# Designs tried in a protein design run: designed miniproteins, single chains, continued (2). Part 100

Each design is a single chain, and the fold is of that chain. pLDDT is the mean over its residues in the fold that is shown.

## One batch from the design tools (miniprotein)

Design m7672
Fold by ESMFold2-Fast:
Structure m7672 (fold): chain A 55 residues (1-55)
Amino acid sequence: SAEEQRRNEELSKRIQEIADQAKEQLAKAKTQEEKQAIVQQFLEEVDKAAKEFLA
């Protein structure tokens, strides 16, 4: 449906924003522990966004 398509587009845009922020943080990260923490935060933010937009 058109509503489903719009919802998916909004979620995709939100995920891209989260990914862009994580990419900037990863570029500045100097240790494996920092990189792992950034990846974990990215996954949690994506999960949160999915739950918010997809119920």
Scores: mean pLDDT 83

Design m7673
Fold by ESMFold2-Fast:
Structure m7673 (fold): chain A 61 residues (1-61)
Amino acid sequence: SERERLQRAVSRLIAHVIGAIGAKLEGDEEAYRQHLEDIRRLAEEYPEVRDFAEKLIEKLE
């Protein structure tokens, strides 16, 4: 369903945001960049979360 699709998108987005923060705290620049890239890909795959994902990337960078 559309609700399930959106819920999966939000859950993946939040997981990568947490991962990016964790990687940055550990000084793992490669993992940090990978999580940011995954957030950008989620924004492309799920237009419904695009604006939110883009704002999160701005705050993380």
Scores: mean pLDDT 85

Design m7674
Fold by ESMFold2-Fast:
Structure m7674 (fold): chain A 64 residues (1-64)
Amino acid sequence: AEEYLIKGEIYFEEGKYEKAIEYYEKADKIKPSATIYKNLAKVYEKMGDYKKAEEYEKKAKELA
């Protein structure tokens, strides 16, 4: 989980949003967390997918 979360963050910093999502989803399958959902929300917002961003922000609040 931690390894996938770190890889997702690295891809996000590189602007590789699709790869960032892929690794965040892998992390979520192992252990869901507010941090993973917040990071997914940020990626979707950068991609202009505001519906997905809102969905993941809501999920992050439910776990916080």
Scores: mean pLDDT 82

Design m7675
Fold by ESMFold2-Fast:
Structure m7675 (fold): chain A 74 residues (1-74)
Amino acid sequence: SKEEAIALLEEAAARETDPDVRGLLRLLAREVRKAQSPEEMRAYVDAALALARTDAPARAAEVEALGREVKRII
């Protein structure tokens, strides 16, 4: 569900020590909350994954695993 996806993203952000990744996860949670369709939510997840690969490559694998889980539950 949307609520489960938001909770997962907010929990991940709270545990994240990299400030750029933390900010990205919080932004993603906000965009998912505003999204009107599963397609729109998936687009935001994909955009966040692309940013993580560029801005925080050392964290990319864990962020991608989180993104797959979010996409599974929305």
Scores: mean pLDDT 84

Design m7676
Fold by ESMFold2-Fast:
Structure m7676 (fold): chain A 90 residues (1-90)
Amino acid sequence: SARREEEEAAFRRALALAREQGLLSEEEVEALEREYAEHGRPAAVTAYIIVHSTLHDPEVAEEIKRLVEEGRYEEAEELALEAARRAGLG
């Protein structure tokens, strides 16, 4: 429960930041919110946004993307949360 609440909060903070800074279009934000609602893998998506857009760490962003594409959501999520924590975002 606590972990899911933390992940959801992190996801919402990342989307808010991306929207506020114009890093994602409204259409892209809506698509990510639909992905969250339908598939329940918010932390992996959150991480991709944070690493790619905010942290400027393309190597970690590409690894997260690869894990997500392979369906390895838990591993993508863990890598993402570690990256966010190091940046003070989680």
Scores: mean pLDDT 65

Design m7677
Fold by ESMFold2-Fast:
Structure m7677 (fold): chain A 60 residues (1-60)
Amino acid sequence: MGYITKEELKKILKELGFNPTDKQIDFLISTFDTNGDGKIDEEEFKRLVEAFKRLAEAEK
């Protein structure tokens, strides 16, 4: 009742104007998925999105 899947994360990032690769999504999820179930909670999701934005800015 508050978990984000890999597909949902990829879709949200695309709607925000990013073009994440599957490898980038897998890396971020593996970093924040402490339970190993392929899901991240809402707080982990917010941190993951912020981490992705920071990485995207650093790659300019």
Scores: mean pLDDT 71

Design m7678
Fold by ESMFold2-Fast:
Structure m7678 (fold): chain A 90 residues (1-90)
Amino acid sequence: MAEEYLQKGEEAYKNGDYEKAIEYFRKAIEVGDDRTKARAYKLLGEVYKKLGQTAKAIDYYSQAKAIFAKLGLPQEEIDELMKEIEELSK
């Protein structure tokens, strides 16, 4: 179920339906495991970045980074999130 919400959110995001994307990513966070939550937080960061809501984008990217670090996922994923946070923080 959580992976289905993540997939539906990504489809909505690709279609430019950011409101629907946010809804599905929030559902993925509610029912997902840590890996799914980290991916959903990263995608929420991307959506809010597109909407120009910089503070929310930074918050969601930071949450995703914390979970990815906790899970010991590849450093490249963490570095990408750090870059997004740094670019939005200026």
Scores: mean pLDDT 84

Design m7679
Fold by ESMFold2-Fast:
Structure m7679 (fold): chain A 61 residues (1-61)
Amino acid sequence: KEEERKKLLKLIGEILDLIGDILELEKKMEEEPEKREELEAEIARLEAELEAKLAELRAIP
């Protein structure tokens, strides 16, 4: 139970960090349109990481 709880809290923290990073990059896309293509690629990569973490979270019993 304690190990599962620690894993859950760690995953939640990682998910929140990824969401924050994605939001920051989305803000940069609005502010720096000349970097749109590069920032979109980075956001897509972070979204894939977020999806993987969410899948891991769903696997916790």
Scores: mean pLDDT 82

Design m7680
Fold by ESMFold2-Fast:
Structure m7680 (fold): chain A 97 residues (1-97)
Amino acid sequence: MSKEEAIKKLEEIADEVRKLAEESTNPTVRRDLEGAAEAIRKAVEAIKNGDFSTAARYLVAAAILLVAGALESDDPETREKLIKYAKEAIKAGNEAI
């Protein structure tokens, strides 16, 4: 994956995670997902600025928040999607750095 494609993938993940946050009735899940989307966006800005250490920290934070949201979600499909987004965000981040 190119750096440009990896950045676009991270932005797509952030948008999908934000939509799931807006649809969530669980305030803890919503907060975790909003935090994850923000962390991914900050990681993208850090990548664009060449600050790869900051980008890596935000990507790890995003993955932790996505996993936390998955563990607190009552919907198995939502849990699977959030775990998938955590894995894809780390993969895309590694390809962007």
Scores: mean pLDDT 85

Design m7681
Fold by ESMFold2-Fast:
Structure m7681 (fold): chain A 81 residues (1-81)
Amino acid sequence: SLSREQLDAETLVAFGAMLLAIGKILEEKGNYEEALDTYRKALEVFREALALDPDNPLARQGLAEAEEHIKKVEEKIKEKK
């Protein structure tokens, strides 16, 4: 059975994954500033999940993906103005 903390972490992981998906759609459309804001929200959500369940592999993966996308989108924004 899952503890409350693990269930809360799983909910945050699902929410973070949805934010990553939205960010990717915005990035594909060239809406880089909106994508950046969305990825930053995903990053915070995955950080909250890791605070509740530090060994959660999906939260760790989501955090890493959010960080990579943030870096990529920041560079594209700098390139475009």
Scores: mean pLDDT 86

Design m7682
Fold by ESMFold2-Fast:
Structure m7682 (fold): chain A 74 residues (1-74)
Amino acid sequence: MDPETRQRLVAKAVGLVIRAIGSILEGNFEEAKKDVEELRKVAEEARSLGDQETADWIENLAEKVEKLVKEAEK
């Protein structure tokens, strides 16, 4: 994957994490879940472009955010 595309995907993932955490703190779990779904799509895009390390990193972020949503909902 070219460096510009990687930087774009990483920036998008970070933005989604920040937005999701903000939504969790506000009790807006529906929006946080949408951000988790979008994170997984970004990870799939990175994987399709041959960057397994970036894809795994973003997927790990998605899993951590999803766990925070599940813990906060209960």
Scores: mean pLDDT 85

Design m7683
Fold by ESMFold2-Fast:
Structure m7683 (fold): chain A 74 residues (1-74)
Amino acid sequence: SLGSDMVSLSDKEIIEKIIKLKNLPSGSYRIVYEVRDNEVILLSVEPSDKKLKPGEFEVRRIGPNVYVVDVNVP
C-alpha cells in the first residue's frame, strides 16, 4: 500500500548493511533511516542505552517512510 515498507531488502538485511557501512563495533545503537523508491537513506546512527540481547533488534515506524531501529551488535 501507499506509504508502507515496500523495499526489496528485509529489515534485517538493511540493518546488517548499515552496521557494515558504518563499521559499528559491538554495542547498542539507535539507527534512523528513510525509505524512498526502494532506496534506503541513512539519517542517523547514535549509541543507545536500550537493553537488548546480542543480535536483537526492534524496528518502529515514526513517519510515512521513516524508521527507528534499536539494535545490539554482538
Scores: mean pLDDT 76

Design m7684
Fold by ESMFold2-Fast:
Structure m7684 (fold): chain A 80 residues (1-80)
Amino acid sequence: DQQAAAEALERLAALFERAAEASTDPETAAALRRIAELLREAARAVAAGDWARAEALAREAQALLDANREGILAALKAAL
């Protein structure tokens, strides 16, 4: 379901935005905001039926998450 997938990505982006606000580390906050931006772009791509673009954006978000894993996990725990 294209609509459900887009909505799930938007909800995930909102979670990463909340984690960025909860983060006291500027580098972690910047990474979380960038991931949220990529997830919102992926949601728009999915809504437009552009699955190739959505996949590329999701992979870029995953790479940023992997590079900043420790700080992101701590911030997500604080946001939840």
Scores: mean pLDDT 83

Design m7685
Fold by ESMFold2-Fast:
Structure m7685 (fold): chain A 85 residues (1-85)
Amino acid sequence: MLTPQQLEAARLRGRVQDALEKHGAPDEVLGEASRLTDELLRAIAEGKPKEEVQALADRLLQTVEKYVSPEELEEIRAEIDRLLA
């Protein structure tokens, strides 16, 4: 079984990917968002400083905000907030 942290990580990855694909984001944006999501999840897993983790979260949100609906952006933000709690 997945741990709660692994489950929340999988939810974030799926939510970002699905929202961007649904709105026809370019492959370069999909690649950038995937990389930023992986960096964010790795930083959390490695116990990086809160400021460094928040900076990665902010970059991910900034990257996707142009391509997703306001509702999807709020869902992505909520998943990030759950991982950072």
Scores: mean pLDDT 81

Design m7686
Fold by ESMFold2-Fast:
Structure m7686 (fold): chain A 56 residues (1-56)
Amino acid sequence: SLEEAKERVEAYFKSRGEPVESILNLDDDNRALLAKALGLSPEELNAVARELEKEL
């Protein structure tokens, strides 16, 4: 789900001491690598990025 995907992305950036908005600065290749690392599809990761853009 989008909510679970968002939680995984937030936990990842928090563990690195980076703001979750750092996802918006990743290119397509790095987004695909992050999605794979978090057990998400690229589509799910891009959905999280779109939701964060709406909150800014």
Scores: mean pLDDT 80

Design m7687
Fold by ESMFold2-Fast:
Structure m7687 (fold): chain A 74 residues (1-74)
Amino acid sequence: MLRERVEELEEQLREAKRYLEEHKDDPIGYTAGSLRMIGVGIEARLIAEEAEKEGDEETARRARELAEEAGASP
């Protein structure tokens, strides 16, 4: 289950990055895209914590990487 959630967030991150690229020169669109990235980062951090508690080190690492990527954008 957590692995599937990470895969879903990876897709959401790709969509958010595409949205930011499409709105690079639009301050309002860029702000909206940045908020989408923040949402992905928050969910990824929560999944990473849950995966660590479950002992799923691979999923936890993957989720942490995803959260970092989301936080490094906007």
Scores: mean pLDDT 78

Design m7689
Fold by ESMFold2-Fast:
Structure m7689 (fold): chain A 72 residues (1-72)
Amino acid sequence: GLAELKQHAAGLALAIAMKKAEELGKEVKDVKVTVEGDTVTAVIVLEDGKAVKVTLHGTEYTVEVMPAEEAL
């Protein structure tokens, strides 16, 4: 159902963000996932004060690396 699709979308956004964090070679300090309508945002805060932000909207997504204060 729709709830299952939203859970899958949240999991996908988080998986994309985790893969990017792994590629950066930094330890994960905090994880936040937000669902707003049809948009899922996953933010992974890294130990060096940076964050990986993934925004998933329908079938499109963006991956950004930024200071944690700008991602939250």
Scores: mean pLDDT 79

Design m7690
Fold by ESMFold2-Fast:
Structure m7690 (fold): chain A 58 residues (1-58)
Amino acid sequence: SPAARLEEALREGVLEGSDAVWIRQNPELAQQLLDERIRELADEGNEMAREIVEKRLG
């Protein structure tokens, strides 16, 4: 579920509250927006985001 993945990323500190608000405002695109934001953070060197990309998005 996109909602469950978002909550997990927030708990682990991968995403900020502003990211969560933006994704939640676009429910039809929530999975795509979440996946794109996590990939961007992984590209910026966030190790937790990289693990999420490799295990769940790759």
Scores: mean pLDDT 73

Design m7691
Fold by ESMFold2-Fast:
Structure m7691 (fold): chain A 55 residues (1-55)
Amino acid sequence: MSDEIAKQARELAKEMIELGYSRKTVADILRFMGSVDPDPELSKKLYEIADEVEK
């Protein structure tokens, strides 16, 4: 389950960047999602994707 959500989160981040959103904005959204998620595995994945996007 977490792997499917992580894949969808990566695709969403890519689409948002292609639409003109800044990498910082996309990363901040992903970090916010991770901070409110009760699943620690999913939260960790979202933070990792946010770090990848912000680089």
Scores: mean pLDDT 78

Design m7692
Fold by ESMFold2-Fast:
Structure m7692 (fold): chain A 59 residues (1-59)
Amino acid sequence: SEEAKAVAKALVEAGEYDRLLAGARAAVEQGNLEAVEGAIEGAEEVGAEELAAELRALL
């Protein structure tokens, strides 16, 4: 999702890593895997490789 990717990029730039991870966990619980995939892409595009790896571990 382009929206999930944009939100993830904004949260990474703001240093809001805990909020991004909490949102991704909630998305997994709700079955919204597209939101998690968008968050992974957003984290990767801004160079947050460790965060992207943590997001992938949720899948």
Scores: mean pLDDT 82

Design m7693
Fold by ESMFold2-Fast:
Structure m7693 (fold): chain A 60 residues (1-60)
Amino acid sequence: PVPSNRDLLGYLRTLPPERASVYRSVLGLPPEAGHAALTFSEAERAALLAELRREVQAAM
């Protein structure tokens, strides 16, 4: 099964705000109120996306 957008967002809610904001920025989601969107290198974006996907799939 492929994680849905709701599934990813649900997982992000379980993380500390700092970590959740990083993944939100990587996914191209708007930052949470009071948080700035982060800018990443191409390699860092790819690594963070892979980490997020692994974490969500491990939780499924």
Scores: mean pLDDT 72

Design m7694
Fold by ESMFold2-Fast:
Structure m7694 (fold): chain A 80 residues (1-80)
Amino acid sequence: SVQDLIDRAEALFDARRDSLSPEEAAVAEEGLRLAREYAARGDLQRARDLVEAVIEFLRGERSLEEARAYVEQARRDLAA
């Protein structure tokens, strides 16, 4: 479920927090906040896509620039 993905991403973020720069931590935290907002609105596919991007970023599989792009897109979508 999307909630299980969010829970896993939050656990991964907590485990990685001490190794993250303030900028990296801020992007991950904002990404998880926006994923929860998508889920609360019933947009489960966008919530899943965003959580997966955050998980990939926290695993070093996605760059900070790419993760930030996902967060900026979510911010624009949720502001409309």
Scores: mean pLDDT 88

Design m7695
Fold by ESMFold2-Fast:
Structure m7695 (fold): chain A 82 residues (1-82)
Amino acid sequence: REEEIRRAREEALREGKVVVEARSFQEMKDAIEEAIKEGKDLHIIWTGPAPPVEEMVELQELMERAVEEGVEVTVYDVRPPE
């Protein structure tokens, strides 16, 4: 899983995206807001626990705003799919 995080980061960097490792909702929110402000595509590597529903709704709204501003935001979740 640590190797998967490294690979995802290296791939995003090769694509010219800004790469951020986030463990908390605040870190993700700050990264997305900065990407929108700078007009840069963003790849987030999520290593934190599943956020509560309220934070997920706010994150979804931020991602929709990013798309509207022409910024691509991708999130790589290192948790296994159920």
Scores: mean pLDDT 72

Design m7696
Fold by ESMFold2-Fast:
Structure m7696 (fold): chain A 75 residues (1-75)
Amino acid sequence: MSEEAKKLTEEGVKLGKEERYEEALEKYREALKIDPNYKEALSAMILMLQKLLSKHPKDEELRAELKELEAKHKA
């Protein structure tokens, strides 16, 4: 497991608690770029995408990204 992916995921969690969802999402994207199977980053990113979609329900790009990650997380 990459220490860098873990650190980025922890930074994302902190940003998410501050309701900085877009910035949290970017940290999780960076973590998953380093370790695509990092379960904690996958779960956290799914949560952030759901929160962003609740504010932007017609954002088809966010919806597509959420669908892709949900499929990967359940595999």
Scores: mean pLDDT 80

Design m7697
Fold by ESMFold2-Fast:
Structure m7697 (fold): chain A 65 residues (1-65)
Amino acid sequence: ILELLEAALESPDAAVRALAAEVLALVKQGRYDEAIEALRKAQKSSNPAVVALAREALAALEREL
């Protein structure tokens, strides 16, 4: 999950970078439930790049937890 989020911080899409920064901060603080909720909300975004990141990040978090 950390590697995926760090890569997403370099995205050309500002909304993708904002989501990655928020979720990365929550994960680093051990606030995994809040990170999952942020990603679930992001899946409802009108931005398909944000939705794609949210799906991949949730799958990665499931593999690491």
Scores: mean pLDDT 79

Design m7698
Fold by ESMFold2-Fast:
Structure m7698 (fold): chain A 79 residues (1-79)
Amino acid sequence: SLKEEFEKKAKEIAENLEKAEKAIEEGDKEEAKEHLKKAKEAKKEAVKLLKEMGKEELAKKFEEFVNKKIEELEKKLKE
């Protein structure tokens, strides 16, 4: 189902954001960048799935929420 596919992508986003944060803490900037890239890719797929389910407003809010988390980690990576 589209809901199960979305839940899988949401989990992939969460796992990659967690791995990116850990890599930042360990000083591994390249690993952090790779996980942030994977989170961005999974985010695009998750947003597409929400739109396919007719949840346009939720898709927008979800994308904004995930983008904020990615931006927070990218700021830590730059510092």
Scores: mean pLDDT 88

Design m7699
Fold by ESMFold2-Fast:
Structure m7699 (fold): chain A 65 residues (1-65)
Amino acid sequence: AATAEQVIETLTQVPGISKATAQAIVREYGVDGVLNMNGKMLLELSKKYGIPLQTLVEAANLLRS
C-alpha cells in the first residue's frame, strides 16, 4: 500500500502542484481518497486550489501507474 509520503511525492512531481498543496490534499481526502480520485473530486480540487483540471488528471494518472 502507498504511504502518505509516497502520495505527496507523486503529486509534487506534477508541474503546478506544490508540496504544501499536495500535503493539504492528502490531509483532507486521505491516502485512499487521493488514490481513487473521481471526476467530482478533480473539479473540487481544481476550484479550491486553483490547479488546472488537466494537471489534476495527469496527477491521477501517475497515481494509477
Scores: mean pLDDT 82

Design m7700
Fold by ESMFold2-Fast:
Order: structure tokens, then sequence, then C-alpha cells
Structure m7700 (fold): chain A 147 residues (1-147)
């Protein structure tokens, strides 16, 4: 449900990887069912993933590493997706998750850069909803740079 995804994203932002992993384990076990909106909030475009199902396991691996606090390993997975895919939505989702990793690390300048790249790619893919969400993430990261 949307509330558990809120809790997951808050846990990640606070570097509470024990709580993030507990919530992710419930998602993998099927105790928490993700809606299309929940997937989008995790930087995953359901339309692009349905057209490119070969990337689903890689995104799942990257997110698992991310919730375990293995941020460098998670980053490498999303960078590999960028090397392998020409799909604008898949690339947008990879950039969004790289932005989230940098945000968790406190590198708000890089987080903003990567979220803006995600927004550009989502907009080119015709996904204005994901583009606006990524732009909102970029603006919030830019505000943190000024603090």
Amino acid sequence: SSKEVDELLEALENKDFEKAKELWDKIESGEINLTAEDLRRLGLDPESLSKNPQYVPKFEEGLRLLVEGKLEEARKIFEEILKESDDLGIRGSAYFNLGLIYEIEGDYEKAAEYYRKAAELYRKAGNEEMAEMAEEKAKKAEEKVKE
C-alpha cells in the first residue's frame, strides 16, 4: 500500500536501512502489494518495464542492494542498465534511482543533476507524470544544496 512505500522512502532518506530492508522483505514476500503508483514513486515506470521485462530483475536487484545500504553496489547495477538500454523510460528510471542513491549519501548536487536527467528522459518518452515527479525531486535536492 502507498503508506508503506511512504515509510520505505522516509527510511531510505534517514539511512534507516534496517527498517527499509524489513519493508522491502514484506514487498518481496507479497505481504505488501505494490500498485502502479507505488512503482512510479520508487522511480519505476510500469509502462516501460512491461515493454522491457528483461530489466525487471536488474531493477529489483538494485533496489534490494539500496535498501540494504549497499549504495555503491546498487549504483553499479543502475549504471549497467544505462549501458544496456536505449529505452527512454528505462533510462529515466535508472537515472531516478541513481538520484535517490546520491540523495541518501547527502550528495544533493548530484542527486538534483540525476533527477533532472530522469525528468528529461521521461518527458521525451511522453511520460509527463514521471517527469514532473522527477523535477519535484530535483527541486527539493537543489534546496538542500543551498542549506
Scores: mean pLDDT 86

Design m7701
Fold by ESMFold2-Fast:
Formats: structure tokens, sequence, C-alpha cells
Structure m7701 (fold): chain A 64 residues (1-64)
């Protein structure tokens, strides 16, 4: 089952906010890079790549 665009964006914003608040400078930079790739994938209608980048963001959050 594929999540909606709105659900993907909301989850990414919550994860990014957490990393930006509690993460290291390296984690913040990696998260910003992944967020850019996530948004580009959504812009191109590539939901599978967007989900992949969101999962990588979740992994960074788990390391914080």
Amino acid sequence: MKPTLEELVKEAQEILGFIMKYGSEEQKKEAEKLAEKFLEALKNGDHESAIKYLEELKKIKEKV
C-alpha cells in the first residue's frame, strides 16, 4: 500500500525537525541532502524513490 503525498511530506517534516534539533552537524547535512532527493523524487512522481529516501531519513533519526 502506498502512502499519500501529504502523509509522506508530513512524516519527512517530523523526522527532519527531530534531526535538526538533536542530530550532529554531519547527521543534519546528510538529512538535508536526503530531504532534497526526497522532494525531487516527489516532484517527478517517483513515490518508490521518495519512500526509499524517507527510510534513509528514519535510519538517521534512529542513530540520534
Scores: mean pLDDT 81

Design m7702
Fold by ESMFold2-Fast:
Structure m7702 (fold): chain A 120 residues (1-120)
Amino acid sequence: EVKLTESGGGTVKEGGSVTLSGKVSGATFSEYGLSWFRQKPGEPRVAVASISHLGGGGVVAIEGVGRFTASVDFSKQTAYLNMTNLKPEDTAVYYEGVGKKGSKDGITYWGEGVELTVEA
């Protein structure tokens, strides 16, 4: 079955940088699109970066919210979310989501989430 293994959270200072990683197993990466989401306490889960096509080989990067860049390493079947110039408002649980190409429901599989705390 499809499994998403996420890492790279923790506590960082304002103005710092962090890279989250998420390995996808049990699926051919080229059959899926991938998005990074975040969920703040009491708020809905919202997309912050997306990779719409996971096929084609090499590293693909898409910027989501100006300071965030998503990329994928097809050889490792691992997606990354690089976050720079972090702000306290970036404190959230971050989720990797993958959706099968052509699915109207968008995200089919979710990671368990990675907690990030940004201290002032």
Scores: mean pLDDT 74

Design m7703
Fold by ESMFold2-Fast:
Structure m7703 (fold): chain A 92 residues (1-92)
Amino acid sequence: DEIERLKKKIEELEEEIKKLEEKKKKLEEELEKKMKELRSLPDDAPIEEVTKLIGEILRLIGEILDLEEEIKRKKKEIEELKKKIEELEKEK
């Protein structure tokens, strides 16, 4: 059954989204920790230390944005699969 195959693909994509959302949450927690570290640096902190921490923060932001785009893409794929199921159901 074509509909059963499409439903399984949706379930797989939903599980993948859940894992990506869990990974994103961990990166957001790391980002918050690094932001707190940056705010806690003394005014006389070495520029190399500040630059390194900013670099780590920017990397985390980039990784979070990449995960958001992947989640968005997979959610769009689920909606397209749901629409295809509706079209197949109308033919019966």
Scores: mean pLDDT 86

Design m7704
Fold by ESMFold2-Fast:
Structure m7704 (fold): chain A 89 residues (1-89)
Amino acid sequence: GNKYFAEGNYEESIKEYQKQLDEMPNDWVTWENLGRAYLRLGQYEKAIEYYDHALKIAGENNGLALTNLAVAYKKMGQEDRAAEYLAKV
């Protein structure tokens, strides 16, 4: 989880966050933590999938999930789509 993420060990973070999802599948924060871990690994498509799931649980006006989606789209070179998500924050 968070300890491995802080250490830059994103693969171990993903394993620990997956365990948290097994226990708390509706915890949008854990979905978002998984998205951030995939973002740090350069797996932007997976990061977007996890952030989108976090938004579905937390609601479309969740500023943190919207900002993280914008960052992921920016990393993929999709500047216009990133701007659309930032406009919703």
Scores: mean pLDDT 79

Design m7705
Fold by ESMFold2-Fast:
Structure m7705 (fold): chain A 66 residues (1-66)
Amino acid sequence: KVLELIGKLEEALRAGDLETARELAEELYKVNPEAGKLAMEAVEAAEQGDYVTALELLGQAYKVAK
């Protein structure tokens, strides 16, 4: 479930669907707070137009979630 949420979040970020990305990051935080915090920071970076940092932070979320 955690890795599935991260995959959906990456897809939403690549599509520019920041509303869905934010909802997925919040759901991820409920099931895995460490990964979810990184995912929420990734959404904030994407909202600022920094998609490189957003994807790097999402990669870190994947590492802590396995």
Scores: mean pLDDT 83

Design m7707
Fold by ESMFold2-Fast:
Structure m7707 (fold): chain A 65 residues (1-65)
Amino acid sequence: SVVGLVARAARDYTARSPDELSLRRGDLLLVLEEVDDEHVRARNLVTGEEGLVPKSVLGAAGPAP
């Protein structure tokens, strides 16, 4: 489980729906919950925004800071 870990955005991502986050490469994301096998709900630690993020755009996860 990646819940409670901080992941870095591996690439830029444009939200495809109102419930998704748009990301810049290098953004730090706190993983709040695993929604399904392909998506997490996360908080962007730079902007404070929360939303759905595809797991495919996330890099390696580590402990929360």
Scores: mean pLDDT 78

Design m7708
Fold by ESMFold2-Fast:
Structure m7708 (fold): chain A 68 residues (1-68)
Amino acid sequence: MEYTYTDPVDGATLTYTEEQKEALIERAREAGRQIGEMDVKEGVGDENAPELYAERAERVVRNGLETW
């Protein structure tokens, strides 16, 4: 199946396949994990922050691609 995502910066509408959707989610999780790791290092995040931020990023992307 395919999902449509509208880029918030450009306003461009992009269509993603199921494979591209999972790749996008994985990249979002990795970005969230990196931010969480930085917060832990700065002393403003719990030791679980990397995984928590990764899960949050995944939910944001899934909600954007699967609006129903």
Scores: mean pLDDT 70

